# Ledger of designs, part 9: designed miniproteins, single chains, continued (6)

Each design is a single chain, and the fold is of that chain. pLDDT is the mean over its residues in the fold that is shown.

## One batch from the design tools (miniprotein)

Design m20297
Fold by ESMFold2-Fast:
Structure m20297 (fold): chain A 93 residues (1-93)
Amino acid sequence: SLEKLREIQEERREEDLEAAAELYEEAAEAAAAGDVRKAAILATAGEILLIAAGEVPEEALEHRREGIKAMDAGDYEAAAEHFRRAAEAAREA
């Protein structure tokens, strides 16, 4: 039924948003440790799951972009904080 299809879509959206938040939290931990490659891979995986959720929270994308930018600048503490903010924004979506 169309109702059951909507329920499945809503459950998947919630699961994808929570998984994206967890990946951004792991990206923050990797960034804090100076593991730039791991942080970038995890942040990218989080972005893919946000897109899969169907409506992308702009704030989560902005923090993800700023986190990558901070890593490129060697500011791992700022990168970690941005990825934590991306996780928070994903959960609020």
Scores: mean pLDDT 83

Design m20298
Fold by ESMFold2-Fast:
Structure m20298 (fold): chain A 76 residues (1-76)
Amino acid sequence: KVTIEEIEEEIKKIEEKIKEIEEKIEELKKELEEVKDTDPEKAKKLELELQLLEGIKALLEAELNYLKKRLEKLKE
């Protein structure tokens, strides 16, 4: 059986991954604002990369939510 401690460790790992992706998203958003009116090709590439990272973040957040719900059930 998966222990409470194992789930808490997995939650921590996913939270760290989400933080890294959020930092990358913020950097890409800043770069996009700088180039959106001057370099439309680069802007489109940044928009696609941003969309991909947001998608990955959403999947990680869903996994995090699932693990947190499992943890709450084990504590009850």
Scores: mean pLDDT 83

Design m20299
Fold by ESMFold2-Fast:
Structure m20299 (fold): chain A 89 residues (1-89)
Amino acid sequence: SAEELLVEAIRAYNAGDYDRAIELFEKAIKEGDEETKAFAYLLLGEVYYRRGEYDKAIEYFKKAIEVSKDPALKKIAETLLNEVERRKA
């Protein structure tokens, strides 16, 4: 399930296996509903941010904001987006 993919992606991310985390989050996005996609976009943005790939991080945080109906998730994504843009500037 998309939820199982998210759990495994988060484990890979916490282990520092960013390539595996990206692969699993991308699969979760393809299989998941809108809320699962929004959450996966947020976490995928965090993975790219940790890798120093700021342009990709910005892209995925914007997608999380666009797709999500959860005000809390939107606020987290907006906060992280502002942080990445500040570091890039």
Scores: mean pLDDT 87

Design m20300
Fold by ESMFold2-Fast:
Structure m20300 (fold): chain A 69 residues (1-69)
Amino acid sequence: AEELLKKGAEAFGEGDLETAKKYFEEALEKAKDDKELQAKAYEGLSKIYEVQGKDEEAEKYKAKAEALK
């Protein structure tokens, strides 16, 4: 799961939002009972949606991340 978070962050930094989203979604799936990893994956997804101008989705995922901390 942590490796997928790193790959997602790298893809996001390169501007490959679709690849970044896939890695964060996979990290979330792999981190079923790990709230810390789930929160990091939700934070990644929130940032992707912010860059895409999808403010409603971005805020939704940010709230999910905060709920796990």
Scores: mean pLDDT 79

Design m20301
Fold by ESMFold2-Fast:
Structure m20301 (fold): chain A 67 residues (1-67)
Amino acid sequence: KAEELLKKGKEALKEKNYEEAIKYYEEALKLDPKYAEAWRNLAAAYAELGNLEKAREYGKKALELEK
């Protein structure tokens, strides 16, 4: 479920469908808010869109969860 959504997000990211990737990562995080990999991938997608503020915010969330 959450892992499957992460996989779909990664597939969208490879196709450069950044907004679609973000939606899949957000749905994965609704199911598992402590899914550090989903936070990392969400940060990467926002970075590709040029939203550096959100990229940094979500990247920090991933790092905190991996302590």
Scores: mean pLDDT 84

Design m20302
Fold by ESMFold2-Fast:
Structure m20302 (fold): chain A 104 residues (1-104)
Amino acid sequence: MTVQQLISIIVRAMMANGKQYVPLNLSIAEAKSRLPKEVVEKLNEIAKKLKLSSKEKQELLNAMVAAYELLGEENTLRVAEILQELADGKISLEEAVDRALEIK
């Protein structure tokens, strides 16, 4: 599983809500400060499980900040849950995409 596949799930959740993904370029520390603690904790577990590089973790965090600003806390937490289940091998990439498109 690649960080680009995780970001594609985030983008699909945003598209389902009529929002466009605009990449942010925040540091890891800045991105973490803008996200709910529970979302950060889930993303840290995903990064550890998938052995993401610092650059890949930064890209993932920035995509989640964009989602949080446009979709709000509840929907961003739902996205984080989908990404965690995908990283855990509990759901397929196809199922993760379908679930992301249902976020409203």
Scores: mean pLDDT 87

Design m20303
Fold by ESMFold2-Fast:
Structure m20303 (fold): chain A 72 residues (1-72)
Amino acid sequence: SAELALEALELAAAGDVEGVTELLLRAAEEYLGDAEEVEAARPALEAYARALTAYVAASDAEALLAKARELA
């Protein structure tokens, strides 16, 4: 959802890779319902969290957050 995307971007803007990873894992748990499947996804979600954090750090974080808030 737009709300989840905004929260992920706010955590990424703060440099909180672990926070982004845990947010995505919680969302995956709600969608998949299986703890083993969620944990199997952890390395991929960590890689995504690192990529998102690096992207936000290299980008205009304020502009990204403003756009995300508009869509939430």
Scores: mean pLDDT 76

Design m20304
Fold by ESMFold2-Fast:
Structure m20304 (fold): chain A 73 residues (1-73)
Amino acid sequence: EEREKDRKAAIYSVAGDLLTVAASVAPEEERIPTLEDAIGAYKKAIDYATSPELRKWAEERLKEVEKLLEEVR
């Protein structure tokens, strides 16, 4: 159970990272939706994470992406 949750957390964290990179090279009309998808992925990572280190890492990434979203809105 916990191992499966941490695996899901890791997958969502990687998805968030990939979406954040994709947003950085996306056309302006796609940037906001892609950053919103990245935020969703990191929130799922936090929800599934049972490791404090993994949760903290995802929380820090989430804060950075939320700041980027505010800057492009």
Scores: mean pLDDT 81

Design m20305
Fold by ESMFold2-Fast:
Structure m20305 (fold): chain A 91 residues (1-91)
Amino acid sequence: MEEEIEEKRKEILERMRRTVRALLAHLGLPPAVQEELLELVERLLEGDRSAEARIRELLAAHLDPATAERVLADLRGLVAATEAAIANLDA
């Protein structure tokens, strides 16, 4: 049971990482910015609320305000969905 839950958690996290990379690649952001945003999304998933402010700053530096807010909302939604999926494994 424990090993099965850990493997499913790993699959959920890898799915999130793939989705984030696909989204950021579509936006044409520099590779270094894409990796920094992925790290910040992972920090946000771990409960680091300061990561959201850093994500907003990076998006605002590279994207227009409307696109930046939309991408931030998409990333927040993806983190929330990932947290819910992980919580369901521990229930």
Scores: mean pLDDT 82

Design m20306
Fold by ESMFold2-Fast:
Structure m20306 (fold): chain A 82 residues (1-82)
Amino acid sequence: MAAERREEAIRLLKKADEAYKAGDLEKALELALRAAELARDVDPRLAAQALAFAAEIYREQGKYEEAEELFREARELAARAA
């Protein structure tokens, strides 16, 4: 179960990167946030990576407040995983 959630999160992050490179920022954001949710309790470092990616997408959309909030959450998750 936990391993399945981690593998699904990795798969979603890969799809998010593909969507981002295709210029589909909305799809990339949705997939990255979903990956973060799946990974949150099973792989906090992976969740932090997904949140940081979502924050970069918000930054590209000009949503700087939302980006800053997600970067902060990503740093907190990464610190707990260390």
Scores: mean pLDDT 85

Design m20307
Fold by ESMFold2-Fast:
Structure m20307 (fold): chain A 113 residues (1-113)
Amino acid sequence: MVITDGDRELLAILRRQLAASGITLTDEQLEELRRLHIQARNYMLNGDVDGLLAIADQYREMGLDDLAEVYRLAARALTLPPNDPRAAAALSTFNDPSLSFSQRRERMRALLA
């Protein structure tokens, strides 16, 4: 799997959010985060709900609770009909780089309630 410029941007945003919270990741943890991001993208493209839930569990083990919840909500959105406007809005929110992961979590939860 090829890492894209979008993947690098997402990792840079996540690093900034973690650093702002006083969290510093090791190079090994950053590499694991990169691998999980690539896997998550593949699961999203294939509609693999179980794969996304497994990624969410791994983010939780890393202490990234907001990110884990966002991925669980994305998995839930994928279980809805493809033409459901709430699912589309939730997935759009998931991909919005202007929002923090906590803000994405709150908006996605509201959309999928």
Scores: mean pLDDT 75

Design m20308
Fold by ESMFold2-Fast:
Structure m20308 (fold): chain A 106 residues (1-106)
Amino acid sequence: SAPEVDKIEVELETETAEGRRLVARLTIYTKNGEPVAVGDFSAEKVEKLLVRAEAPSVEDARIMGRFVGRVAAAMGLKPKEVVVEGPMSEANREAFLAAFEEAYAE
């Protein structure tokens, strides 16, 4: 009786040591857009993660990257592709992805 979906969107919120709010929107896509039951939205059914975030500093990028990586690991997601979008420099995007990969691998 669970509904079938081809994507799930999650808004993630964390804070810097300064108490400043950091927000990311995570979109989880199924393989070939094939609908799956929400309870079956697991590793083998996930193709891509799209993360949309603002990271004006390398520290913000690392904080958010670690947080999203931990969330993805806790959800049991095994995406073939991780895409990071939003207002950040290329260096901050690389820092985000590196922090994501480290946190995801634990």
Scores: mean pLDDT 79

Design m20309
Fold by ESMFold2-Fast:
Structure m20309 (fold): chain A 60 residues (1-60)
Amino acid sequence: SREEELGKLLRDVNDTILRLTQTDPKKAAEVNKIMVEGIKADLEGKYDEAKKLYKEAIEL
């Protein structure tokens, strides 16, 4: 489902933040900011936008 896909992506974003916090804390903060935007889109039911933002956060 879309919810399962977004949940997986959000977990991958959190894993990315945890990894970057030790090596590049400024980049971790940037990833976190995009994640917050993705969560807002998800809460608004904008699934395609949330998916795009989570993928952008992971690829940063």
Scores: mean pLDDT 86

Design m20310
Fold by ESMFold2-Fast:
Structure m20310 (fold): chain A 59 residues (1-59)
Amino acid sequence: PLPELSPEQLEVAREVAKALIGALLGAKSFEEGVELVEGLEPEEIQAGIEEVSEELRRK
């Protein structure tokens, strides 16, 4: 738990989360991961997360 997360920390956390999601979707770098997620519609991001979660559960 991270109490008192500032708006600036939330922005950084969102950027890191995008990079991690992008890496799970096959991005090779932090910047590529963020760019990949930024290019997706929210519904596509949701579908990608569910697909990767299914693959991780099988591993």
Scores: mean pLDDT 68

Design m20311
Fold by ESMFold2-Fast:
Structure m20311 (fold): chain A 69 residues (1-69)
Amino acid sequence: SSEIKEKIKSLIDKAKEYLKKNTPESREKAKKLVEEASKLLEEGLEKGLIVTDTDTHGELGDLSHEFSK
């Protein structure tokens, strides 16, 4: 659905903006946004509402990796 896709993209874009500020608070906010986007993508794929978008999936994967230690 377009609504889920738009929300995922919005969350990813917002997370990128927070990461660009590179403060502990902005990184925490970015992490939460990435987690929310990941959950929406997972649910959308599981329900068959979203077709795999290589660009969005790869970008979300890169962002998730940014928060791994």
Scores: mean pLDDT 75

Design m20312
Fold by ESMFold2-Fast:
Structure m20312 (fold): chain A 61 residues (1-61)
Amino acid sequence: EELKKKLLEIREELEKNGTDETYKKALEEVLKMAKELGDEELIKEVEEQLKRLEEAIEREK
Protein backbone atom coordinates (compact mmCIF):
# COMPACT_ATOMS: atom_id res chain seq x y z
CA GLU A 1 0.00 0.00 0.00
CA GLU A 2 2.58 2.57 1.08
CA LEU A 3 4.85 1.59 -1.81
CA LYS A 4 1.98 1.95 -4.27
CA LYS A 5 1.20 5.42 -2.92
CA LYS A 6 4.84 6.42 -3.28
CA LEU A 7 4.91 5.16 -6.87
CA LEU A 8 1.76 7.13 -7.72
CA GLU A 9 3.20 10.32 -6.22
CA ILE A 10 6.41 9.93 -8.21
CA ARG A 11 4.44 9.30 -11.39
CA GLU A 12 2.28 12.40 -10.85
CA GLU A 13 5.37 14.54 -10.23
CA LEU A 14 6.92 13.20 -13.43
CA GLU A 15 3.82 14.12 -15.40
CA LYS A 16 3.58 17.60 -13.89
CA ASN A 17 7.22 18.65 -13.71
CA GLY A 18 8.87 16.64 -16.47
CA THR A 19 11.56 14.02 -16.15
CA ASP A 20 15.13 13.90 -14.92
CA GLU A 21 17.69 11.69 -13.18
CA THR A 22 16.35 12.47 -9.69
CA TYR A 23 13.06 10.75 -10.52
CA LYS A 24 14.93 7.90 -12.16
CA LYS A 25 16.77 7.15 -8.92
CA ALA A 26 13.52 7.34 -6.95
CA LEU A 27 11.84 4.92 -9.36
CA GLU A 28 14.82 2.55 -9.15
CA GLU A 29 14.45 2.47 -5.36
CA VAL A 30 10.73 1.72 -5.65
CA LEU A 31 11.50 -1.02 -8.19
CA LYS A 32 13.97 -2.63 -5.79
CA MET A 33 11.41 -2.60 -2.98
CA ALA A 34 8.67 -3.95 -5.25
CA LYS A 35 10.92 -6.84 -6.30
CA GLU A 36 11.64 -7.66 -2.66
CA LEU A 37 7.90 -7.70 -1.96
CA GLY A 38 7.14 -9.77 -5.07
CA ASP A 39 4.51 -7.31 -6.30
CA GLU A 40 4.52 -8.24 -9.98
CA GLU A 41 2.07 -5.53 -11.05
CA LEU A 42 4.03 -2.82 -9.26
CA ILE A 43 7.29 -4.12 -10.71
CA LYS A 44 5.85 -3.87 -14.22
CA GLU A 45 4.52 -0.35 -13.64
CA VAL A 46 7.82 0.90 -12.26
CA GLU A 47 9.79 -0.71 -15.09
CA GLU A 48 7.54 0.98 -17.66
CA GLN A 49 7.96 4.34 -15.93
CA LEU A 50 11.73 3.88 -15.84
CA LYS A 51 11.77 3.02 -19.54
CA ARG A 52 9.79 6.14 -20.41
CA LEU A 53 11.97 8.28 -18.17
CA GLU A 54 15.18 6.99 -19.74
CA GLU A 55 13.77 7.58 -23.23
CA ALA A 56 12.82 11.14 -22.28
CA ILE A 57 16.28 11.81 -20.86
CA GLU A 58 17.92 10.37 -23.98
CA ARG A 59 15.71 12.55 -26.20
CA GLU A 60 16.83 15.69 -24.37
CA LYS A 61 20.47 14.93 -25.16
Scores: mean pLDDT 71

Design m20313
Fold by ESMFold2-Fast:
Structure m20313 (fold): chain A 86 residues (1-86)
Amino acid sequence: MKKLEREIAILYTAVGIEKAAVELELELGLISEEAAEEALALLDEALKLLDKALEALKAGNIEEAKELLKRAKELLDKAQAVLDAA
C-alpha cells in the first residue's frame, strides 16, 4: 500500500504549494480577496479529505481511501478553477 500513501503525500504537498501561491497572488494583486477565500476553503477541505484517506488506509479500507483521494483531487482542481476565473 506504499503507492497510495505516496499519492496522498504528493497531493498533500501540492495543496500546500497551491495555498502558498494563493497568498503570493494576493500580495501581488493578481486575485481578489473573495477568490482567495473561496480557493483556500476548497484547499482546506481537500486537506481534511486527505486526512480521512490516510485514516481509511491505516484501517485497511483501501477503496474508501481511493475515493477520498479522488475527491481531494477534485477539490484541488476546483480551487485552481476559482483562481483561473478570478
Scores: mean pLDDT 84

Design m20314
Fold by ESMFold2-Fast:
Structure m20314 (fold): chain A 70 residues (1-70)
Amino acid sequence: LDEEAVRRRLRELGVSDGIAARAARAAVKLQDWPDEVQRRVLTEILLGMGVSDERARAAVEAILALRREA
């Protein structure tokens, strides 16, 4: 999983660059964990930084999709 690819995808979804950078670093560190753990932790991070529930959900699924495409 490429951190810059995750950061770029999150920015495309309307996540601010600072939030996208922090979420991308977390996604790379969590990439070998089960999908359920990744969804929970990444959602908590995004919501904690003020991302809406709908956008956080889209962002987490996009991260998991990028992991499957790699």
Scores: mean pLDDT 82

Design m20315
Fold by ESMFold2-Fast:
Parts: structure tokens; sequence; C-alpha cells
Structure m20315 (fold): chain A 64 residues (1-64)
């Protein structure tokens, strides 16, 4: 399902960021953003496609 796909992509992004980013403030900001995106998706405010795009952008920002 699209929900399962979003869950897998979130897990991949979180794993990559956790592996490469050591700054606690950057990690906290990334996790807070991921939680916000997931909450908005679960509330029906954004599409699965929009949620996936925002997760990727959050990961890219954390990895910069």
Amino acid sequence: SERERLRREVQRAMREVADKVTDPATLDAFYAEVQRIVDEYNAGKITPEEALRRIREAAEKALA
C-alpha cells in the first residue's frame, strides 16, 4: 500500500541521516520535521506523494 511505501521510505531516510549526521540539534530538527510530515499525512492534509517529497527534502537538508 502507499502507506507501507511511505513507512519504508521514512525508515530509509531516518537510517541514512542517523548514520551520517552526528550533530544532536540537526538530528532533533530532522526527526521533528519527519513527525510533522507523518502527522499531516495521517490527518489527510497532504498526499502520499507530497509526504514522500517532504521526507526527501528534510533528509537532504539534514545531510547538507
Scores: mean pLDDT 84

Design m20316
Fold by ESMFold2-Fast:
Structure m20316 (fold): chain A 71 residues (1-71)
Amino acid sequence: MLDKEVLEKIEEEVERVAEEENLSEEEKEKLKKEAIEIAKKHSDPEKAIKEIEFYLDTELGIRRLKKVVLE
């Protein structure tokens, strides 16, 4: 199982992104699943948290770029 601290951080960051982008529950769950998979690749909780933050910041950036370019 993932460390509780890592899971709490995933919940916080995904909720932040979901509120900023007004994501559906389905999209929110997809982001959670990807963040969890990233976290599982790292045995160090601190490193897992940093990778999750980087992933979610990157996804937010891509989504904003898509709204300008593709939408």
Scores: mean pLDDT 75

Design m20317
Fold by ESMFold2-Fast:
Structure m20317 (fold): chain A 98 residues (1-98)
Amino acid sequence: EAEELVDKAIEYLRKAYQALADGDFETALENLKKAVEYARKAYELGHPVAIDILEAVSALAREGAEKAEKMGNTELAEQFRKLSDEAERIAAEARAKA
């Protein structure tokens, strides 16, 4: 169960990375949101790699925010930034419990 959730989180993270590379920021944001959801569930089941996935999501979301800002889409940039901050917060809380 936890391993399946980790696999799903990695799958969505990879899809988000590809979408961002292709300039599809909306698809990237949606896939990053799913990656956070699955990583959080994996962490709740005791899988430590979920912390690394959440940190990767935070970094990619920050990159998405910068790219969206450059194209003048402030609303999209703000959504990426909030997701980056949420993923980092969950990862930090998870590390504090160890």
Scores: mean pLDDT 85

Design m20318
Fold by ESMFold2-Fast:
Structure m20318 (fold): chain A 62 residues (1-62)
Amino acid sequence: DEEKRREIERLLKLGVSQLEADVYVAVHVDGLSYEEVAKRFGISPGTVRRLLERAEAKIAAA
């Protein structure tokens, strides 16, 4: 999806990591649950939450 790609590029420019950006977009753009995102990336739902918190902190600091 072109919109998803543009959002990831924007987040990377703000200092968000690739994995943090991918997880952020999967939750906020694709509307996936933490369980669905965890399954997609092979991580725990707790790790999804931590990656989102890190992405949000970096976005707020920019």
Scores: mean pLDDT 83

Design m20319
Fold by ESMFold2-Fast:
Structure m20319 (fold): chain A 66 residues (1-66)
Amino acid sequence: KIQQAKYQLTILSEVRSLDELKKAGIEALRSLGLEEEAKKYEKQAEKAKTKEEVLKITLEILEKAE
């Protein structure tokens, strides 16, 4: 589950806008049942200025959730 989410978000980071990537990250975390992690992500992603920063934050949260 988490590995598949990481892969999908990495691909989306190349084709989607910054805002779309932020939403995809929240959706992925919620779909995995990680509601508290989704709230942390939302706050951290607010400060992210690039898609690379958003992707890094998302992947770090997914990795720690295991």
Scores: mean pLDDT 76

Design m20320
Fold by ESMFold2-Fast:
Structure m20320 (fold): chain A 73 residues (1-73)
Amino acid sequence: ATPALPDEELEERLRKQLEEDLALARERGDEDSLALLEFLREKLEEGLEVYRELLRELAARAWSAAEVVEWLR
């Protein structure tokens, strides 16, 4: 099984993953993915709990990336 990490380690790994995904979105010119990923990064900076709750809510609502981008405005 994947070892459990303390929140600080998990936060660092999630930030790294988001930066990689952001770089790919910028390279592709995918504005919808870029806006979504920047929003998620901002929420991660507010705290892991806020980030986890947001992802859980988005999954529960089955929102598309486009719907999330519209909500960001």
Scores: mean pLDDT 68

Design m20321
Fold by ESMFold2-Fast:
Structure m20321 (fold): chain A 67 residues (1-67)
Amino acid sequence: MPVVKVKAPNEAAAQAAASAASKVPGVKRVTVDPESLTVTIEAEDEEAAREAEKAAREAVEKTVREQ
């Protein structure tokens, strides 16, 4: 089962990334580590993992712009 990790600069960005990733079909679990601000995404296949990583990264960038 593929696992991808996305690092966030703050807690708001980490939560936004987790929310975006959880909406991707084929994502089974999303976990946020509050100490490292790392979002861990578990997906059914490599395609779902790739789509979830992309969605999470876009959410981080958008959240950083909003302060």
Scores: mean pLDDT 81

Design m20322
Fold by ESMFold2-Fast:
Structure m20322 (fold): chain A 90 residues (1-90)
Amino acid sequence: MEELEKEFRERLKKLGFSDEEIQIALDAVRGDPEATLKFGEILEKLSEEKRREVARILEDYRNYLSKHMTPEEIERLAAERQARRAARAA
């Protein structure tokens, strides 16, 4: 998992993304609505060719997460996210 995230980060960095913008892209892929809006603003600054490349990188990353994560890892991440949301809602 950490190697896949590292590869994703390096691919975006090669396209000229800052560490902050890469984090926004990761949060957007994970379903954060606020990060999704900010990522949209970043994409508007890119050329059409770079936007297509970013879309491919995000698609590859989502596919790799869903195919290379074990069911136990998926359940653990889901449980951790639910626990964090419950803690913040209290």
Scores: mean pLDDT 70

Design m20323
Fold by ESMFold2-Fast:
Structure m20323 (fold): chain A 75 residues (1-75)
Amino acid sequence: SEKEKLNKEIDELITRAHELADRAEAQGRWDVLAKAVLVMIEAAITKNIKNVEDQKEGIERLRKKLDEVEAELAA
């Protein structure tokens, strides 16, 4: 189902956020760690969105935020 596919995408984003959080912690980048943790919280909230279109929009926002977190960690 589309809902099952979206939930899988969110789980992948949560995994990515965890990996970025672990890297940030290892580097002493507490600012980036905090941002990664906030994305994990937002992803968990996004899982509870019942409307498919709204959930897709939430997923796109989360992807952009994770890209920004990853770029900040690389800087």
Scores: mean pLDDT 88

Design m20324
Fold by ESMFold2-Fast:
Structure m20324 (fold): chain A 72 residues (1-72)
Amino acid sequence: SAAAQRAAEFAQATERAKGMAEKLLKEAEKDPSLQPKMAQGLEQGAEDARLAGYEETAEILQKYAEEIRALA
């Protein structure tokens, strides 16, 4: 069904975003000079996801952006 396909697309987007954000957090921890750019990228990704209706994905990206900013 269309509903099941949409649910699968949202779940896949969420898992993909989490993996990407975890990788960016690890890179930011190793190089403090990258923290502003990585946080800004995740914040932009969260805004784009929110506009597209991917609320759970947006929340994950925003959370990791906040964690990167907390490193400074």
Scores: mean pLDDT 85

Design m20325
Fold by ESMFold2-Fast:
Structure m20325 (fold): chain A 57 residues (1-57)
Amino acid sequence: SAEEKAKAKVEELEQLNKEMLELDKRRGVFYSEEEKKKLAEQIKKMKDSLRAYILKG
């Protein structure tokens, strides 16, 4: 239950961020390789924190 909830919430967060980045690409927003790496790291931290919060209370 808690694991399923954590997975669902993390997937929602991940999908939302992917959608936003894809929309930026369609609008001609250019991200450097370094900027993409920073965004990916931030998203990873958010997912890890959310997962830990739900699973470990």
Scores: mean pLDDT 77

Design m20326
Fold by ESMFold2-Fast:
Structure m20326 (fold): chain A 70 residues (1-70)
Amino acid sequence: MAEEEARKAAEANVEAMKAAIAAGLGEEVLNNPDLTEEDKEAFELVAKGDYEKAIELIEELALKAIEEEA
């Protein structure tokens, strides 16, 4: 189901962001001009420890994209 796929993608993204923060790359990622505003917002939430909010944001964006395509 699309919702489960969006959730899985969001969880994978949050895990990748957590790994980047653990490596000390948080500032580098936020300064990357290739990232969208939403990507930076989700990364900032992960950096603050708000994993649930980051997952919800990424999941909502993925679901919205699927709804617009379908």
Scores: mean pLDDT 74

Design m20327
Fold by ESMFold2-Fast:
Structure m20327 (fold): chain A 62 residues (1-62)
Amino acid sequence: MITAEAEVDGLKATATIDGLEVTVTLSSDASDEQKKKAIDAAVRKALEQQLKEVQEILEALK
């Protein structure tokens, strides 16, 4: 399970990846544009963390 947080214009978004499921939680209500930016940023950070974890596993196998 991977969790990442991003903040856009004071709106915090937390993205959690568990297997094939992606869940995003917002700290407050905001405009659709702000929500989309916060969600995108949080999901991107979570995916980057997942990629780094895979790379660390590959390095451990050296």
Scores: mean pLDDT 76

Design m20328
Fold by ESMFold2-Fast:
Structure m20328 (fold): chain A 67 residues (1-67)
Amino acid sequence: MIDEEEVERAMAEIAVGVARLLVEKGKMSEEEAAAFLDEMARRAEAQGLTVAAEVLREEAARIRERA
């Protein structure tokens, strides 16, 4: 039930954490990280994973604002 949505959120947050770490270490640009997360969000939404998509889009937007 709610736990399933929380798992989606946690998985999305792991992806976000990895993307942010790669940007901080200079292995990925802010634009590349934002594009990657936005693409993952589109795929998640297409599969009905709306919670994951929301988390991914929020972080992509934050990265773009920072870039």
Scores: mean pLDDT 79

Design m20329
Fold by ESMFold2-Fast:
Formats: C-alpha cells, structure tokens, sequence
Structure m20329 (fold): chain A 56 residues (1-56)
C-alpha cells in the first residue's frame, strides 16, 4: 500500500511514481503524488515522475 511504501523511505520513490503515472484511480494517484512530494519535495517529485514516465 502507499503507507507501506512511505515507510520504506527513498526506496518508495519508483513505486509511488508508477502509481501516479499508471493508476486508473484518481484518488490513488492523488494520494501517491502527495506521498511522493512529502517524501522528496516538489522538485525531486517532478524529476522522478519525468524520469519514470520516460522509462515506461
């Protein structure tokens, strides 16, 4: 779950980015985006989403 991923710290960045980019559930995407920003900050979260989107 998103809460378990946040508990993993920086290891959660890629799974959280995958949820933001691929989940069909808007509420799940919003929760994952908030968790990612809370974990690494807005600029790093944006960079992670761009990098992961290019890898998908």
Amino acid sequence: TIDALVAQGLAAVAPLADIVLTSPDGAEREAAARALVALVGLEAAKAALIARGNAL
Scores: mean pLDDT 75

Design m20330
Fold by ESMFold2-Fast:
Structure m20330 (fold): chain A 110 residues (1-110)
Amino acid sequence: DLAGRIAELIRKVMEGTMTNEEAVELFRLIISTEKDPEVREAMLKDLEEMIARNVDMVAMARMMLEFMAEHNSVPTVTLARAMLEAGLISEEDLERVEEIEKKREELQNA
């Protein structure tokens, strides 16, 4: 279960037990939930640049998750389900992400 693995990694971030390697895994899994191949490619390039610059990936993961929760900017339903399971967002936040994804898919298939 992709959402379950992401939720497990999110819990490690919040508990302060995550390794840098697990933070990179978390970013790769989050990127894999993006259905738009152009957005996914851009995210992968950003991740590669952060790794090349020796950015603190654990700190980046924590800041990203906190930002997405605070600003209702969770990009995918799979990530939103993982964040709900980890206790970072509400069921109302998940429903909002599901509606946005549904509308996005309707526009793409029109």
Scores: mean pLDDT 83

Design m20331
Fold by ESMFold2-Fast:
Structure m20331 (fold): chain A 87 residues (1-87)
Amino acid sequence: MSDEEIVEATKKHLKGLIEKLKEYAKVAPPEEAVKLLQKFIETLEEDKELLEKDTSLPEKLREELIKVIEEAKKEVEKLLKEAEKKA
């Protein structure tokens, strides 16, 4: 798998997870949606920290993956703000 393929696969995977989170947030109790979204943001931050420390990855690939996680985190933070307004 090329670096570009790894980045695209990661983007697609995170997009799919965020879409599932959006659908869950529509039907879940607001308090439960908030808890789940907070935990997901925490997981994304931990994944980012692990990538920043992973010296086995090429620097460019690491930077692109970190950017993908940061973009995903921003989308989940928007969902969290919407869920908090309903809670």
Scores: mean pLDDT 82

Design m20332
Fold by ESMFold2-Fast:
Structure m20332 (fold): chain A 81 residues (1-81)
Amino acid sequence: KLIEEANKLIEQGRKAFEAGDYAKAAELYEEAIKLYEKVDKNSINLADALAYLGRALEKLGETERSRELYIRAAKIREAAI
Protein backbone atom coordinates (compact mmCIF):
# COMPACT_ATOMS: atom_id res chain seq x y z
CA LYS A 1 0.00 0.00 0.00
CA LEU A 2 2.97 2.36 0.54
CA ILE A 3 3.72 2.40 -3.22
CA GLU A 4 0.07 3.24 -4.00
CA GLU A 5 0.16 6.12 -1.47
CA ALA A 6 3.48 7.39 -2.88
CA ASN A 7 2.12 7.23 -6.46
CA LYS A 8 -0.88 9.32 -5.39
CA LEU A 9 1.46 11.90 -3.82
CA ILE A 10 3.47 12.08 -7.07
CA GLU A 11 0.27 12.71 -9.07
CA GLN A 12 -0.83 15.44 -6.62
CA GLY A 13 2.67 16.95 -6.77
CA ARG A 14 2.63 17.00 -10.58
CA LYS A 15 -0.73 18.82 -10.53
CA ALA A 16 0.64 21.39 -8.05
CA PHE A 17 3.74 21.84 -10.27
CA GLU A 18 1.55 22.39 -13.37
CA ALA A 19 -0.43 25.00 -11.40
CA GLY A 20 2.85 26.82 -10.58
CA ASP A 21 2.84 25.89 -6.88
CA TYR A 22 6.41 24.60 -6.81
CA ALA A 23 6.63 24.71 -2.99
CA LYS A 24 3.55 22.45 -2.65
CA ALA A 25 4.90 20.15 -5.38
CA ALA A 26 8.24 19.83 -3.54
CA GLU A 27 6.45 19.01 -0.26
CA LEU A 28 4.36 16.28 -1.92
CA TYR A 29 7.40 14.82 -3.73
CA GLU A 30 9.37 14.73 -0.44
CA GLU A 31 6.54 12.72 1.19
CA ALA A 32 6.50 10.30 -1.76
CA ILE A 33 10.30 9.86 -1.57
CA LYS A 34 10.07 8.87 2.11
CA LEU A 35 7.50 6.18 1.25
CA TYR A 36 9.51 4.83 -1.72
CA GLU A 37 12.68 4.69 0.43
CA LYS A 38 10.88 2.45 2.95
CA VAL A 39 10.20 -0.06 0.15
CA ASP A 40 13.41 -0.04 -1.94
CA LYS A 41 16.29 2.48 -1.96
CA ASN A 42 17.20 1.49 -5.57
CA SER A 43 13.75 1.55 -7.23
CA ILE A 44 12.96 3.36 -10.49
CA ASN A 45 9.98 4.89 -8.65
CA LEU A 46 12.39 6.47 -6.15
CA ALA A 47 14.67 7.71 -8.96
CA ASP A 48 11.70 9.32 -10.74
CA ALA A 49 10.46 10.94 -7.50
CA LEU A 50 13.95 12.38 -6.84
CA ALA A 51 13.99 13.87 -10.37
CA TYR A 52 10.53 15.42 -9.85
CA LEU A 53 11.71 16.99 -6.57
CA GLY A 54 14.89 18.22 -8.28
CA ARG A 55 12.84 20.03 -10.93
CA ALA A 56 10.58 21.65 -8.30
CA LEU A 57 13.59 22.81 -6.25
CA GLU A 58 15.22 24.21 -9.40
CA LYS A 59 12.07 26.33 -9.91
CA LEU A 60 12.39 27.52 -6.29
CA GLY A 61 16.03 28.58 -6.85
CA GLU A 62 17.58 25.75 -4.79
CA THR A 63 20.00 24.90 -7.60
CA GLU A 64 22.63 22.98 -5.59
CA ARG A 65 20.07 20.79 -3.78
CA SER A 66 18.35 20.15 -7.14
CA ARG A 67 21.69 19.08 -8.68
CA GLU A 68 22.36 16.63 -5.82
CA LEU A 69 18.93 15.03 -6.32
CA TYR A 70 19.50 14.60 -10.08
CA ILE A 71 22.86 12.93 -9.39
CA ARG A 72 21.25 10.57 -6.85
CA ALA A 73 18.46 9.70 -9.31
CA ALA A 74 21.01 8.96 -12.07
CA LYS A 75 23.05 6.69 -9.76
CA ILE A 76 19.93 4.71 -8.81
CA ARG A 77 19.07 4.25 -12.51
CA GLU A 78 22.65 3.08 -13.22
CA ALA A 79 22.49 0.58 -10.32
CA ALA A 80 19.16 -0.83 -11.61
CA ILE A 81 21.06 -2.47 -14.52
Scores: mean pLDDT 84

